# Designed miniproteins, single chains, continued (5), part 81

Each design is a single chain, and the fold is of that chain. pLDDT is the mean over its residues in the fold that is shown.

## One batch from the design tools (miniprotein)

Design m18796
Fold by ESMFold2-Fast:
Structure m18796 (fold): chain A 70 residues (1-70)
Amino acid sequence: MSREEVMAEVDRLFTSLRYSMEEAEKLGVTDIATIVRVAMEVANEVKDGSDEERRKKARELVEEEKKKLE
């Protein structure tokens, strides 16, 4: 991968992590491992999406994890 491609992926991961943390905080999910996993899934699944699509995906995944945590 080129340096520019690596930096773009890092930026996407960082943005995904930020949104995942914000959505997790709203729903009371405090497990760091869960937040990181959600961020990785958002970054992987919404590669070419908008920031709004990343936020929506993060919310959906955090809601699913909250159901699993009871």
Scores: mean pLDDT 77

Design m18797
Fold by ESMFold2-Fast:
Structure m18797 (fold): chain A 105 residues (1-105)
Amino acid sequence: SPEELRAFLTKLGVPQEIVDEIVRVLEAIKEPLEKGDLEGVLKAIKENVKLKVSMETAREIARKLGVPEIFLRQGEILAKKAGIPEDRPLAYLMVALALAKLLSQ
């Protein structure tokens, strides 16, 4: 649930504003992700990631979540190709999480 996810991210020491955005983005991608719609996932991430967190912060959160650097790099490549602004590295993490889920289905 969104509440359980918030508690988990908070326990990992993720700042509350970033927790709020991650939860919002995950809810926004839920339907296209369940349908295997990568274009819909990328669009939802583009529309919902607003925070200008640094690449270093995005990497630290990826590390806390157990997301390998190679997945984060693929997330960056796909996000840039989708036209997501480069000042929003949190989007790279969100794309990496979505890609991992799609590949595991």
Scores: mean pLDDT 85

Design m18798
Fold by ESMFold2-Fast:
Formats: C-alpha cells, sequence, structure tokens
Structure m18798 (fold): chain A 83 residues (1-83)
C-alpha cells in the first residue's frame, strides 16, 4: 500500500544525512553516486524524508538537471511505497 506515517527525522539525523551527502560530493561528485546514496539513506533510516533531506543538500549542485531531479523524486516515491 501507499499508506505510511513516519515520524519526522531528528535534527541529528538530518545533519548526519547532510554530512554524508557533502562528503560523497567531495569524493565522487557524480549524479549516480548521489542517487545511490539517497537510496541507501532512505533504506538505512526506513524513512522517505531521509531521501528528501539528501536531495535538498544535493540541489545546489544537481538541482538544475531535470534527469537528476526526476530520478531523485522516483527514489523518494519508491521509499514511500509498501510492497
Amino acid sequence: SRFAEQPPLTEEQKEEIRKEVREALEKDPTKENVLKLMEELAEKYKNAQAGIVAFEEADPVFGSDSKFVAEAVGIVIRASVED
């Protein structure tokens, strides 16, 4: 089903996510690396908001790339779906 109520992430968790995205961009500044990290973070936290926070941190670098945005949104949607 598509129904999922998830508690908001803590500020500590959001900062950890932002830090991981920044470090990933410094090591390998590719769209594929960021998208992979977004999927890993959404799975790690069992929370689609983790993918959203990662996307927001990557937005200054890749937000103008419509393909990146579409793939990032797809990751967040998939993380929100119950299979």
Scores: mean pLDDT 74

Design m18799
Fold by ESMFold2-Fast:
Structure m18799 (fold): chain A 55 residues (1-55)
Amino acid sequence: SDDAALAQLEAEARAGRASPEELRAAFDQILSTIRNPEFRARLEALVARVLAERE
């Protein structure tokens, strides 16, 4: 479930529909709603990967 959700978020981010700034803001908002610290850490790693690729 978490793996599928992370894969979907990564695919949507890589589709290039949002600027890096918009992606950062969206991810920050999602992170603020995450209660599971392990899922949060995995999402933070995903954000770092996606933003690095869009530089």
Scores: mean pLDDT 72

Design m18800
Fold by ESMFold2-Fast:
Structure m18800 (fold): chain A 111 residues (1-111)
Amino acid sequence: SMEEERLKKVEEEFKKIIEKYKKKIEERLKELKKNNDYESIEIVESYLKGEYSLTSEEIDKLPKVAQEALDLIEEIEIIKIRFEEFKKEGNIEALESLVEEVKKHLEEKEK
């Protein structure tokens, strides 16, 4: 159906969004490794596993690169939750709107 084609397209665009976030997080991890900041790497890896161990005050004390990695992890997890909720509801228009919103946000951050 046309709805199935629209769903496939939005799922493929969503996969591309996930890959872009993964690359941005990987870049921050590489910078932390270059700085020999293994404590921040361990924290970022824990957050990637869904293990949110720090308060906002503790995050504010981390190097900026680590804070940026945690922000990216939080952003993509919120986006994943919203995507799965809209998908469960069968709301294809909301899925398409979410994907376009996130694509625009990522493009604006590349300036």
Scores: mean pLDDT 87

Design m18801
Fold by ESMFold2-Fast:
Structure m18801 (fold): chain A 86 residues (1-86)
Amino acid sequence: MSAEEKAKASTITALNNLIDMARASPSPLAAEIAARLQALRDEVPSMSLEEILARLEELYAELRERDPALAQFLGEIIDYLRSVLE
């Protein structure tokens, strides 16, 4: 498996965990956030690592105001991808 394929697989796994956390949330935004994370996850196989990073950063900017706890976990995925792209 290439480093890119491994990074994408790790990103999908992390996004699946984040989707489960969003769905378990009692927040009225839970369904919306989960749907957006699912859409991003489904696009990951067709995207470059740079495109994935850009999309995660856009989602992070939106989530930091709406759900800081989920934004923290998304930030960890972003930091991981930045380390791979170095």
Scores: mean pLDDT 80

Design m18802
Fold by ESMFold2-Fast:
Structure m18802 (fold): chain A 65 residues (1-65)
Amino acid sequence: MEEEKIKKLEQEIELKINEIAEQDVDKGRSLAEYFVEKLRQAEKDPSKRMELIDEAKKKVEEAKA
């Protein structure tokens, strides 16, 4: 149920980070390392994972600006 939605959001963030990496490899790598590590730590808590997705979205927006 909610897990499937969270997985889709995680995949969306990963795709956006990949787009940033195509323009700036170092920036994309830093974002990917941050996102992957934080999600790994929160993998069994859906609410923490949602918080991290929201935080990652903000960082991706900042990186694109």
Scores: mean pLDDT 73

Design m18803
Fold by ESMFold2-Fast:
Structure m18803 (fold): chain A 95 residues (1-95)
Amino acid sequence: MSEEERRERAESWLEALRRLVRSAELEIERLRELLERDPEAARERAERLIRGLDEAIALARARLPEFPAELQPEVQAAIEELERKKEELRELLEE
């Protein structure tokens, strides 16, 4: 049993989730600007991002039990942050 390999894989996935949160935040900012210039393109792009976030959240939740217990709270926090970004995107589309 390679506990070290499991930890390294889990840390890599957590880092990927954190990068996705940051990327989503930057994309939401860009979408706010695009909504003023091209609302149709902004909506299409936002819908695509929402689908991507839904897929990432589903995968992270499915994999959560495989993470080391000490990292599970951090993974859960990242999932909750992605859910918040998804909600912010939906609110943008209602404006």
Scores: mean pLDDT 83

Design m18804
Fold by ESMFold2-Fast:
Structure m18804 (fold): chain A 76 residues (1-76)
Amino acid sequence: MMKITGSEEEVENLLLALETAIAEGDEAAVEKISRYLIEALKLNPSAAPKVLPLAERAVAAFPGSEAARALLEAAK
């Protein structure tokens, strides 16, 4: 289980993990990573511009995902 600190390295690692999950079609991983990114954005709101493009891709790939949609709203 990952402890969320909101560091730039953590956000970058979570973004890489989310991109991989989207490419693999792993909806469960997208849901989990999206929740971690929402927590990271609460601690580091300045990371939102880095998260937004990938959050849009996650919603496009999994429009039924509540966590992906919540991540997109948090990154706006």
Scores: mean pLDDT 81

Design m18805
Fold by ESMFold2-Fast:
Structure m18805 (fold): chain A 67 residues (1-67)
Amino acid sequence: MKEIEELRQKARELLKKKYESLGKNLTDEQIDAQLEEMKADLKRYYEKQGIEVTDKEILERLIKALE
């Protein structure tokens, strides 16, 4: 879905910029791995609270946290 892919791309770009600002040059694979780990962590957080979240909602929350 275009919307989810767009959010994922934005999250990747924000995460990459954050690491670059810290003087760290991560590969695209390392950025993707970090993004998936952050998504999984946030999803577990909501599931623990009995809240079902979509991939879109997870990505929107991550983008807000990275901005």
Scores: mean pLDDT 79

Design m18806
Fold by ESMFold2-Fast:
Structure m18806 (fold): chain A 98 residues (1-98)
Amino acid sequence: MEPVYHPMSRALAERELAAIDADIADVESDLPFAEKHDPAFAARARAVIDRARAVRARVQQLLDQGQPLSPEQTRELLLAGASLTLVRMGINVLKKEE
């Protein structure tokens, strides 16, 4: 058998969606600060939020339909969460430099 990513359980997917929703809200609250201090970073942060929202909506639709996530969808969900974490870390660095 070829190596495959294990599908994420529904409970883990729901927790990841909740974490993504919280991270999006946190980043959006700091976007005006980011835009004032680093407009290029703020533009990249908005792109990360837009991607995360698209992934979140797709995963939510699958959960609502009772469908399991594919390995590809699991990877996209985890990458969206990781990207939001990196954006939050970048905002915190900007705050410490000011």
Scores: mean pLDDT 81

Design m18807
Fold by ESMFold2-Fast:
Structure m18807 (fold): chain A 88 residues (1-88)
Amino acid sequence: TAFRVFRRELVVPSKDMEEALKNAEKAARDALTEASGRTDVRVTEREVRGNEVFVQLEASDGSRAGAVGVYDPEKGTTRITVLVVAPA
């Protein structure tokens, strides 16, 4: 089975770590939905480590997305990197 991988980076306003996690999840969900064409996306993992948030999601076709968000409390922003793995 062949896989396609792509990366997306964005910076979004966030007031706290909870919003940073929600923003990372949304970014990963949007990217995975766009790549897979599936709306039945499920969160498989959430982790918070210091000022970093980690989210993993899976679509019904086996496509997966992972997001890492780094929260900056002084700027009120989260820098999010999303990686998507989809069947080619």
Scores: mean pLDDT 84

Design m18808
Fold by ESMFold2-Fast:
Structure m18808 (fold): chain A 108 residues (1-108)
Amino acid sequence: GLVEEALALIDRLSRTTDLAERRAIAAQVRALVDQIRDPRDVLRIADRALEAAERTTDPELRKILAELALYAAKKALELSEDDRELQLRAIGLQLRAIGLIFDAELEE
């Protein structure tokens, strides 16, 4: 499904060293996220991207993964209109992603 494809692309992104390919893969994940309507599924993608961003020592890859997590977390918040628990989870992921983006920029 769309979620499994997005998770596989995030895993591939984490092993890719070429900047142009990293950006292309990230764009593919964003396109998949835009097709998903379940906020819980989008949060799974955000969680995976954020976990990958937190594990990498490469500041360029961290920024790309964190920006991807932020994109997905924002989409999850939009989809979570009537669910306060999902809204709070999405907000928490956004704040963590913003922190990682800031840290990556300071390392560059």
Scores: mean pLDDT 89

Design m18809
Fold by ESMFold2-Fast:
Structure m18809 (fold): chain A 70 residues (1-70)
Amino acid sequence: MLSREELERIAREALLEAGVPEEEARRMAPVIADLVAAGHDTLTAAHRAGLSFEEAVAAGALMSRRIREA
């Protein structure tokens, strides 16, 4: 099981790779990490953190890949 800190790092890296600006990635990554740790899927977590549905699909897919590789 990944630590909450590792989930936050993965979320931030995935957001940046998806083209989310650094300021937004820094703000959203903790919220996404908390939601994923609580059992939400990565797409739902990204969307609830404030990403558009289109951005959440892209970032969520990248996060899911990184989580599987960790």
Scores: mean pLDDT 83

Design m18810
Fold by ESMFold2-Fast:
Structure m18810 (fold): chain A 90 residues (1-90)
Amino acid sequence: SMEEKMKKLEEAAKKGDLKTAKELLQELIDSGQMDVEKVEEIAKEMEKEGNYAMAGLLYYGLSLAYRKQGKLEKAEEVAKKGHELLEKAE
């Protein structure tokens, strides 16, 4: 279910499991099941914790989901945010 995949994504993000997070983001994008508001919340939490690599990945996934929804302006906004966070990652 969407809820189960979203929960697994949050768990992967909190563990710093970038590979699992990438795989789950792709599944959520392909299925159209991404809770974009929840993913943005998780990304903001990761950013506050200084986990810029995970936050950047989550914003990148958000940009792809918004693009698939035809929300191009929002997709560009979150893509820019993701790039800025990845620049902060060591």
Scores: mean pLDDT 86

Design m18811
Fold by ESMFold2-Fast:
Structure m18811 (fold): chain A 101 residues (1-101)
Amino acid sequence: MEEEILNKLKEAIKKLAERLGLTVREYDKAPSFDEFAEALARGEVLISNDIYFNAVAVVTLGVAYAAREGRAIGGPSDGLSSKENAIKRAEAVIEAIEKDE
């Protein structure tokens, strides 16, 4: 279900933001990835109702978290060019986070 995936991605972003010390902001529209990068530079992470945007956000935050912990999760950013691959990569990040609990 798209709603189920969207909620799972939003929860993952919130969890990763907490671990990275970032402030969560919700957006009614899908922001650009440039807006996402600018928000990260301010110590913020953006959450939207767009599944693809949120999946890319989960992967980006997951890679940052893994780098802080001295390991790699979610692999390289290869495959973020499609919604299906972004979701698959985001789910791998979520599984890696759950393993640490």
Scores: mean pLDDT 73

Design m18812
Fold by ESMFold2-Fast:
Structure m18812 (fold): chain A 70 residues (1-70)
Amino acid sequence: MSREEAAEAIRRAAENAAAYLRSLGKEDGVRQVEELEREALERLETAEDPQAVLDETTKRLLSIVLEAEE
């Protein structure tokens, strides 16, 4: 996987998660998603394995969404 493909996948996943959380009124969750996206894109710039960054970011996004639903 290229860094560009991983960056696009991260942005789309974060956008979808943020939109969902906004629809629930979970502003804290939205902020956490936006922070995670920023951190993930920064890590991706120097990452030797873009797939690993995408996988970790996806797991963290899922955790944020599940926690916000409580």
Scores: mean pLDDT 83

Design m18813
Fold by ESMFold2-Fast:
Structure m18813 (fold): chain A 73 residues (1-73)
Amino acid sequence: NAAQVIADAVAASADPEATRLVITKVTHGVLEGKLDLESAEKLLVDAGFDPETARAIAEAVIELARQHAAMLA
Protein backbone atom coordinates (compact mmCIF):
# COMPACT_ATOMS: atom_id res chain seq x y z
CA ASN A 1 0.00 0.00 0.00
CA ALA A 2 1.03 3.67 -0.31
CA ALA A 3 2.00 4.04 3.37
CA GLN A 4 4.22 0.94 3.17
CA VAL A 5 6.02 2.26 0.06
CA ILE A 6 6.93 5.43 1.99
CA ALA A 7 7.97 3.48 5.12
CA ASP A 8 10.20 1.14 3.07
CA ALA A 9 11.86 4.08 1.26
CA VAL A 10 12.72 5.74 4.61
CA ALA A 11 14.05 2.46 6.09
CA ALA A 12 16.20 1.73 2.99
CA SER A 13 17.72 5.26 2.92
CA ALA A 14 21.36 5.93 3.88
CA ASP A 15 19.98 8.83 5.97
CA PRO A 16 16.49 7.82 7.19
CA GLU A 17 15.94 11.06 9.18
CA ALA A 18 16.74 13.37 6.24
CA THR A 19 14.63 11.17 3.92
CA ARG A 20 11.69 11.27 6.36
CA LEU A 21 11.85 15.10 6.50
CA VAL A 22 11.89 15.43 2.68
CA ILE A 23 8.94 13.02 2.27
CA THR A 24 7.03 14.88 5.05
CA LYS A 25 7.52 18.23 3.24
CA VAL A 26 6.40 16.72 -0.09
CA THR A 27 3.34 15.18 1.63
CA HIS A 28 2.34 18.55 3.15
CA GLY A 29 2.74 20.28 -0.23
CA VAL A 30 0.52 17.67 -1.93
CA LEU A 31 -2.15 17.89 0.82
CA GLU A 32 -2.21 21.71 0.48
CA GLY A 33 -2.61 21.43 -3.32
CA LYS A 34 0.76 23.15 -3.93
CA LEU A 35 2.51 20.09 -5.45
CA ASP A 36 1.33 17.83 -8.25
CA LEU A 37 2.85 14.43 -9.13
CA GLU A 38 5.54 15.90 -11.42
CA SER A 39 6.60 18.59 -8.91
CA ALA A 40 6.74 16.04 -6.06
CA GLU A 41 8.87 13.68 -8.19
CA LYS A 42 11.23 16.54 -9.12
CA LEU A 43 11.72 17.54 -5.46
CA LEU A 44 12.52 13.92 -4.54
CA VAL A 45 15.03 13.61 -7.43
CA ASP A 46 16.65 16.89 -6.28
CA ALA A 47 16.87 15.38 -2.76
CA GLY A 48 18.96 12.46 -4.14
CA PHE A 49 16.46 9.73 -5.07
CA ASP A 50 16.77 7.99 -8.42
CA PRO A 51 13.92 8.83 -10.87
CA GLU A 52 12.17 5.44 -10.49
CA THR A 53 12.17 5.58 -6.66
CA ALA A 54 11.16 9.27 -6.72
CA ARG A 55 8.17 8.46 -8.97
CA ALA A 56 7.08 5.56 -6.73
CA ILE A 57 7.22 7.75 -3.58
CA ALA A 58 5.45 10.65 -5.35
CA GLU A 59 2.66 8.31 -6.55
CA ALA A 60 2.31 6.88 -3.02
CA VAL A 61 2.05 10.38 -1.50
CA ILE A 62 -0.55 11.48 -4.11
CA GLU A 63 -2.58 8.30 -3.45
CA LEU A 64 -2.50 8.88 0.34
CA ALA A 65 -3.58 12.51 -0.20
CA ARG A 66 -6.52 11.40 -2.39
CA GLN A 67 -7.62 8.83 0.22
CA HIS A 68 -7.41 11.50 2.95
CA ALA A 69 -9.38 14.05 0.86
CA ALA A 70 -12.07 11.45 0.02
CA MET A 71 -12.59 10.67 3.73
CA LEU A 72 -13.10 14.39 4.49
CA ALA A 73 -15.37 15.12 1.50
Scores: mean pLDDT 76

Design m18814
Fold by ESMFold2-Fast:
Structure m18814 (fold): chain A 105 residues (1-105)
Amino acid sequence: MQESIERLERIFAEELEQEKKNYEEAKKEMEELEEEIKKLPESEHVKKALELVEEFREFDKWLEERLKKSSDAEKAVAYMLATGLYGWFIKKLKELIEKAKKELE
């Protein structure tokens, strides 16, 4: 019993650490994509990309404030859900950046 509980505690701790890392990596990629889009000439695709970046920033600010008041279990779930959402933002921003770049060719 006790040995099994200690194994589960280690597994959950490793999972929480991995989800937090995934969240931090996704957030960093979003920040890098924002810097990339800001270097492109003005276009409708650039405007839509900047609107998505603003939505991301507002959500991330809300999430960071909530995480400060959250339990470790709530943080684990929040990191997991945020990673999925940020993956969607990253995909959409990359699509808009590629369309903006094609307009320059």
Scores: mean pLDDT 80

Design m18815
Fold by ESMFold2-Fast:
Structure m18815 (fold): chain A 70 residues (1-70)
Amino acid sequence: SYEEVYQKLMSLPEHLAAGLAVEALNESTDPEVIEAAIDVLASLPRELAERAVARIKDPERRALAEAALK
């Protein structure tokens, strides 16, 4: 679920949360996981989040994550 993914990632050190959120955005087909991963990136320090977003492979998911950071 969204809440389980979000809470799990937000419980981790920031750099690990960023890495796992990018992995989820690159590998997951579950809309709840994708939404939670984007929201995790939006909750991280701006510089870390921007570096993480650059690692998202899918252009549409990258654009959605970029929009969420604003």
Scores: mean pLDDT 86

Design m18816
Fold by ESMFold2-Fast:
Structure m18816 (fold): chain A 124 residues (1-124)
Amino acid sequence: SLEEILKKYKEEDWPELFEKILNFDEDALKILGYKLIEIMRKTKDPLKSAEEFVEEFAKLTLMHVLENAPFREAFIRAVRDLLENTPAFSEEISDENIKEVAKAIEEMLKTDPFFKSLIESYKS
């Protein structure tokens, strides 16, 4: 359950969670998905949600992971799984909102000078 997953990772620091995310750990991807859902519920705007999410996690070296298309696809599947298994989330967030955020993240990574500079800084 989501509650069991959240309890398991409540005291985990970001480097440990990040390593699990890099290995496509399902529970770690669900925690990341839960954070995106919290941001989406707060902002009520797909573009603002994508910007806030990427800005928050970019500083945690997530940029190279988000640049990876297979990772983005796995992450979006994890978010959809959370919606299917958590009625409170599906009442507030549609599958269309998830698609819009996923597209916005991809476009931001390609077009925004800030994210381009951050990716280049990470590669250097």
Scores: mean pLDDT 66

Design m18817
Fold by ESMFold2-Fast:
Structure m18817 (fold): chain A 77 residues (1-77)
Amino acid sequence: EEVEREVEKLLVDAGLTPEQARNIARALVKLAEVPGTDRELLERSAVAAIRTHAPDLPAEKQREVARRVADILMEAR
């Protein structure tokens, strides 16, 4: 899927492995489809996932990537 692939690409660029990025992208796309999920929840979930797998990435960069991911998912709906 186009949205899932774009999210996966952003996560790989952030330093996650392709397998980790694919798993996280799938989970976040699924979360975005849950009623009541808003941009803030998607951002927080993405930050948590990125931090777990790429702890050496600066916190501001983690937040930047998470915000981009949330924007893509919210725009796709």
Scores: mean pLDDT 80

Design m18818
Fold by ESMFold2-Fast:
Structure m18818 (fold): chain A 81 residues (1-81)
Amino acid sequence: MVDLSKLSLEEIEKLVKELVVQAYDNIDNPAKLQELIEKLEEAAKQLEEMAKKSKDPKVKAKLEKIYKGLKEIIEQLKKQL
């Protein structure tokens, strides 16, 4: 997976959104859905680490918001398996 720490916040949001759309498009394909969930979990882990390392409170808040939203989506997607 791409190193999210090298991307802008806008690029991170776009990449996460694209992966989420792909996951919902594959909700009836358990094998592909599981692969996409694993990629989303990797992205969530990177976002959590980036938020913890961020010294800018605005950047930290945005990263935490993306991370929390992504965790909720991952939990919903796992219920489809």
Scores: mean pLDDT 83

Design m18819
Fold by ESMFold2-Fast:
Structure m18819 (fold): chain A 66 residues (1-66)
Amino acid sequence: GPSAGREEVEARFEAQLPQLAEALRQARAAGELPSLEELLAALDAIRASLSPAQYAALVAQIRAAY
C-alpha cells in the first residue's frame, strides 16, 4: 500500500544521510560549500515536501557541516 512505499522512501533517505554529511564535509574542505543561510533557505523552499523528521535530520546535517 502507500504506507509501504513511504517507508521505503524514508529508509532510502536515512541511508543517504551519512553520504550527505560526508558530501557537505568534503564541499566545505574544498571551499565549495554554500553559506549556511543559503542551504537553509533552499531546504525551507522544499520543507512542505519533507516529513518533520526528515527536515530536522537535514537541518542537523547542514548545521554540523558548519
Scores: mean pLDDT 71

Design m18820
Fold by ESMFold2-Fast:
Structure m18820 (fold): chain A 65 residues (1-65)
Amino acid sequence: MPERVRLTAVEDFEATAGGELSLKKGEVYEALRLADVDDDWVLLHLTETGRTGLVPKSAVELKPL
């Protein structure tokens, strides 16, 4: 099962490609950590909104729930 995490956006990120998620600094979500696609990007499912996509690891803090 994917890891349940609390996602905190630590900087703004604007999605520019399909499959990416836009985030605003200070947003907090519950998410499923689906995959670490590389060292810089993580694939997340935001459970509250139903959105799935890639975010840069530098833009988020992920804490296990």
Scores: mean pLDDT 82

Design m18821
Fold by ESMFold2-Fast:
Structure m18821 (fold): chain A 84 residues (1-84)
Amino acid sequence: TLEQELADADARAERAKKTYTPEQLEEISKNAERDAELYRRTRTRRLTPDGVWVEGDNVANAQASERLAELYRKYAEEMKEKEK
């Protein structure tokens, strides 16, 4: 579910905060932003056999990548502020 994807992104970002430098977090934040853009560009609405339009998994993937990018950027800034 989207909720699970966002929760997984939060957990991943928390682990990354302990593993990477602020500069590395900024780099992977930019990578996550590019991933989110790719998912949004490939977002597909499909018609189910019962006549309902649904959004594909790429919507959830895009939102999770956006959340991950935001958290990586936030953590990088927090770490830089503490090292001043």
Scores: mean pLDDT 74

Design m18822
Fold by ESMFold2-Fast:
Structure m18822 (fold): chain A 80 residues (1-80)
Amino acid sequence: SKEDELEKEVENFKQLVRQAVERAKEQNMPVDIAIGSLEVYYATFVTSMRRKYGDDAATLKAIKEMEEIVEEAKEELRKA
């Protein structure tokens, strides 16, 4: 179903963000650059999701979950 596809998209995005955070830490990337990269990545992904799935409630819920993943990742980078 569309809901199952959106759940997989969110899980895949979460894994990609996790990997990006770990790489930033391993490379001692400046925090502001790492955070900026996540913000650009999120904006690009949101645009892609809206284009692929439309703007219905299920898609907007998935985007909201992705926003929460990015905000948590940004906070983790600030603490590193």
Scores: mean pLDDT 84

Design m18823
Fold by ESMFold2-Fast:
Structure m18823 (fold): chain A 76 residues (1-76)
Amino acid sequence: MTDQELVEEVAEKFIEGFEALNEFMEATSGLKASKEQIEKMEKTLKEIPEEVIKKVAEEAGLSEELKKRLLEFIKK
């Protein structure tokens, strides 16, 4: 696989994981990510996965606990 193909696979899994996490977050905290925010995440994820995780968590205003869960979801 090329590095680009690897990034695309990680981005797809990350978005799927983020959607599941977003549904959980909405149930527990009332925080809901928009489709546009998810699309922005996908575009950014195609560049650098680890920096993207940090940026997405910061932009979404996630708590440290939610950031940790999101990072664990990606690094699985």
Scores: mean pLDDT 54

Design m18824
Fold by ESMFold2-Fast:
Structure m18824 (fold): chain A 75 residues (1-75)
Amino acid sequence: AEPARELTADPAEAAALLAAAEAKLAEILPTLSPEEAEAAKRQFEALRTFARAVAVDGLPLEEAHERALAKLKEL
C-alpha cells in the first residue's frame, strides 16, 4: 500500500478528526474553569493549524507538527 497512511494523514480523514475534536471540545468547555478553557482552546487552535497544514498545504505529518508547535508558542 502507498503511502504509509498512518504516517501521512489523508486530508479528508484529518478534517474528520478535527471536526470530532472540535465537537468534543465544545462538550467539555462548560465543565472547565476559565483557565482550563483557554488552555483547551489554544490546544485546539494548534490542532487546527496542524490539520490545515496537512489538508490544505499537503505537508507531511512531521512538518505539520512543527508548524502546530510554533503556533502554540505564539499563543
Scores: mean pLDDT 70

Design m18825
Fold by ESMFold2-Fast:
Structure m18825 (fold): chain A 94 residues (1-94)
Amino acid sequence: SEKELKEAEKIILEIIETGSTSKEDLEKFKKAAALLLEKYIKENNILDYSDEEIKKIAEKVAEKYIKAILGELSDEEAKKLRELIENEEYEKLI
């Protein structure tokens, strides 16, 4: 899972850098963002949620994030998003 999390971070950063809004890249972004958000939620010990519920929450947040932000991001907002991911400030993505 550590290798998968590092690969997910790389995928998100590459998509932010390219500004790609293709269906394939958006699906890769969604999956990668969901994995990083799932890790963040688990590290913060949300103990009243099952692993399945945590996955569903992370996927829904990632999907909303893509719809609300990625297609409407300015260069400045894209840079800010990249910095948040590189600094592992995932709480600001939720």
Scores: mean pLDDT 68

Design m18826
Fold by ESMFold2-Fast:
Structure m18826 (fold): chain A 75 residues (1-75)
Amino acid sequence: MSLLLDERLEEIEKLVEVLKKSKDPEERKKAIEEIGKYADVPGVYDIAKEALEKMLSDKDPEVKKLAEETLEKLK
């Protein structure tokens, strides 16, 4: 399942790493926006959704809100 769209999977992995390691909420918000774009792409949807769900536990209220809004757009 992760063999398809290797380049997009690598980008999502890098974005997820930004979400985990970056202490800058601005960088994390940008990463959420980029991950949200891949939520419409077959093959990476599950990874994008999981990454966004993790951001619901972020300490920054703007980051949390953006993650919630992005997840709602998927429903």
Scores: mean pLDDT 74

Design m18827
Fold by ESMFold2-Fast:
Structure m18827 (fold): chain A 79 residues (1-79)
Amino acid sequence: KEAEELVKKAIDAIEQGNFDEAMELARKAVDKLAEEAPKNPVKSFALLMTLIFAFIDAGRYDEANELVKYFNEKVKEKE
């Protein structure tokens, strides 16, 4: 629920061109998704990919790459 809400807010910020706000919300979403990934891996990855593709669709490839790296780091931290 909370992760989905944060993903939605991040995508809304991307659509408005508020990329700094989008990245802040996206990092919060990734924190929640990484925490839930061991319990619900498919759902967590689907939400993460939705977020990443939103940045890609907006032409924000650096932000998309940063989020992938951030998620990987968070998942490794929870290992």
Scores: mean pLDDT 81

Design m18828
Fold by ESMFold2-Fast:
Structure m18828 (fold): chain A 90 residues (1-90)
Amino acid sequence: LLETVTRTYYSPIKANKGETVTVVGSWRADIPGSGLVAVTTLEAVDDNAGSITLGEVQDTTIVGTFTNIKDLDNTRLKVKQTFRGVPLDV
């Protein structure tokens, strides 16, 4: 299977300008019954959110940090999970 399935979540996080926060999320690393395993990453949403440290975990827990460097009281964290299959030879 060469199909790629991506899940995207948006987490509203309140942080003051210049504030750095730790983000912890828990996501299933597989799709039950499919045999697919996810690679999960964290990203800041748009350049409005400032910088972020990316984390990758194939387990259920993701930890990352981000800093709000814009004039915003709130920012959003984008969580991506990519499920990738490989071709099976017969």
Scores: mean pLDDT 51

Design m18829
Fold by ESMFold2-Fast:
Structure m18829 (fold): chain A 90 residues (1-90)
Amino acid sequence: MIDKASDAVLEASESYSTLNRLANENQENRDKLLEASNKAQELVGQAVDKLDLAIEKAKEDEEEAERYTREVEEYAAKAKEIKKKAEELI
């Protein structure tokens, strides 16, 4: 549960890092790629906050922890979707 959510955060973090790199390599779409990178980074931040809550609850309330890990996966998926859409600009 927690490990899967942690992996999702790492993959989502790679999404905004990739967009930052692509922005540096593509001057024509740089501003749009940077905007997408910043938005993905904000979603990863929200996923990290939910992951911290899941870790705190894991020892006391497994159902609440599971709910938070699902929210982590949702925010991570949104960050990945932003990357996919932004890559269509290239």
Scores: mean pLDDT 82

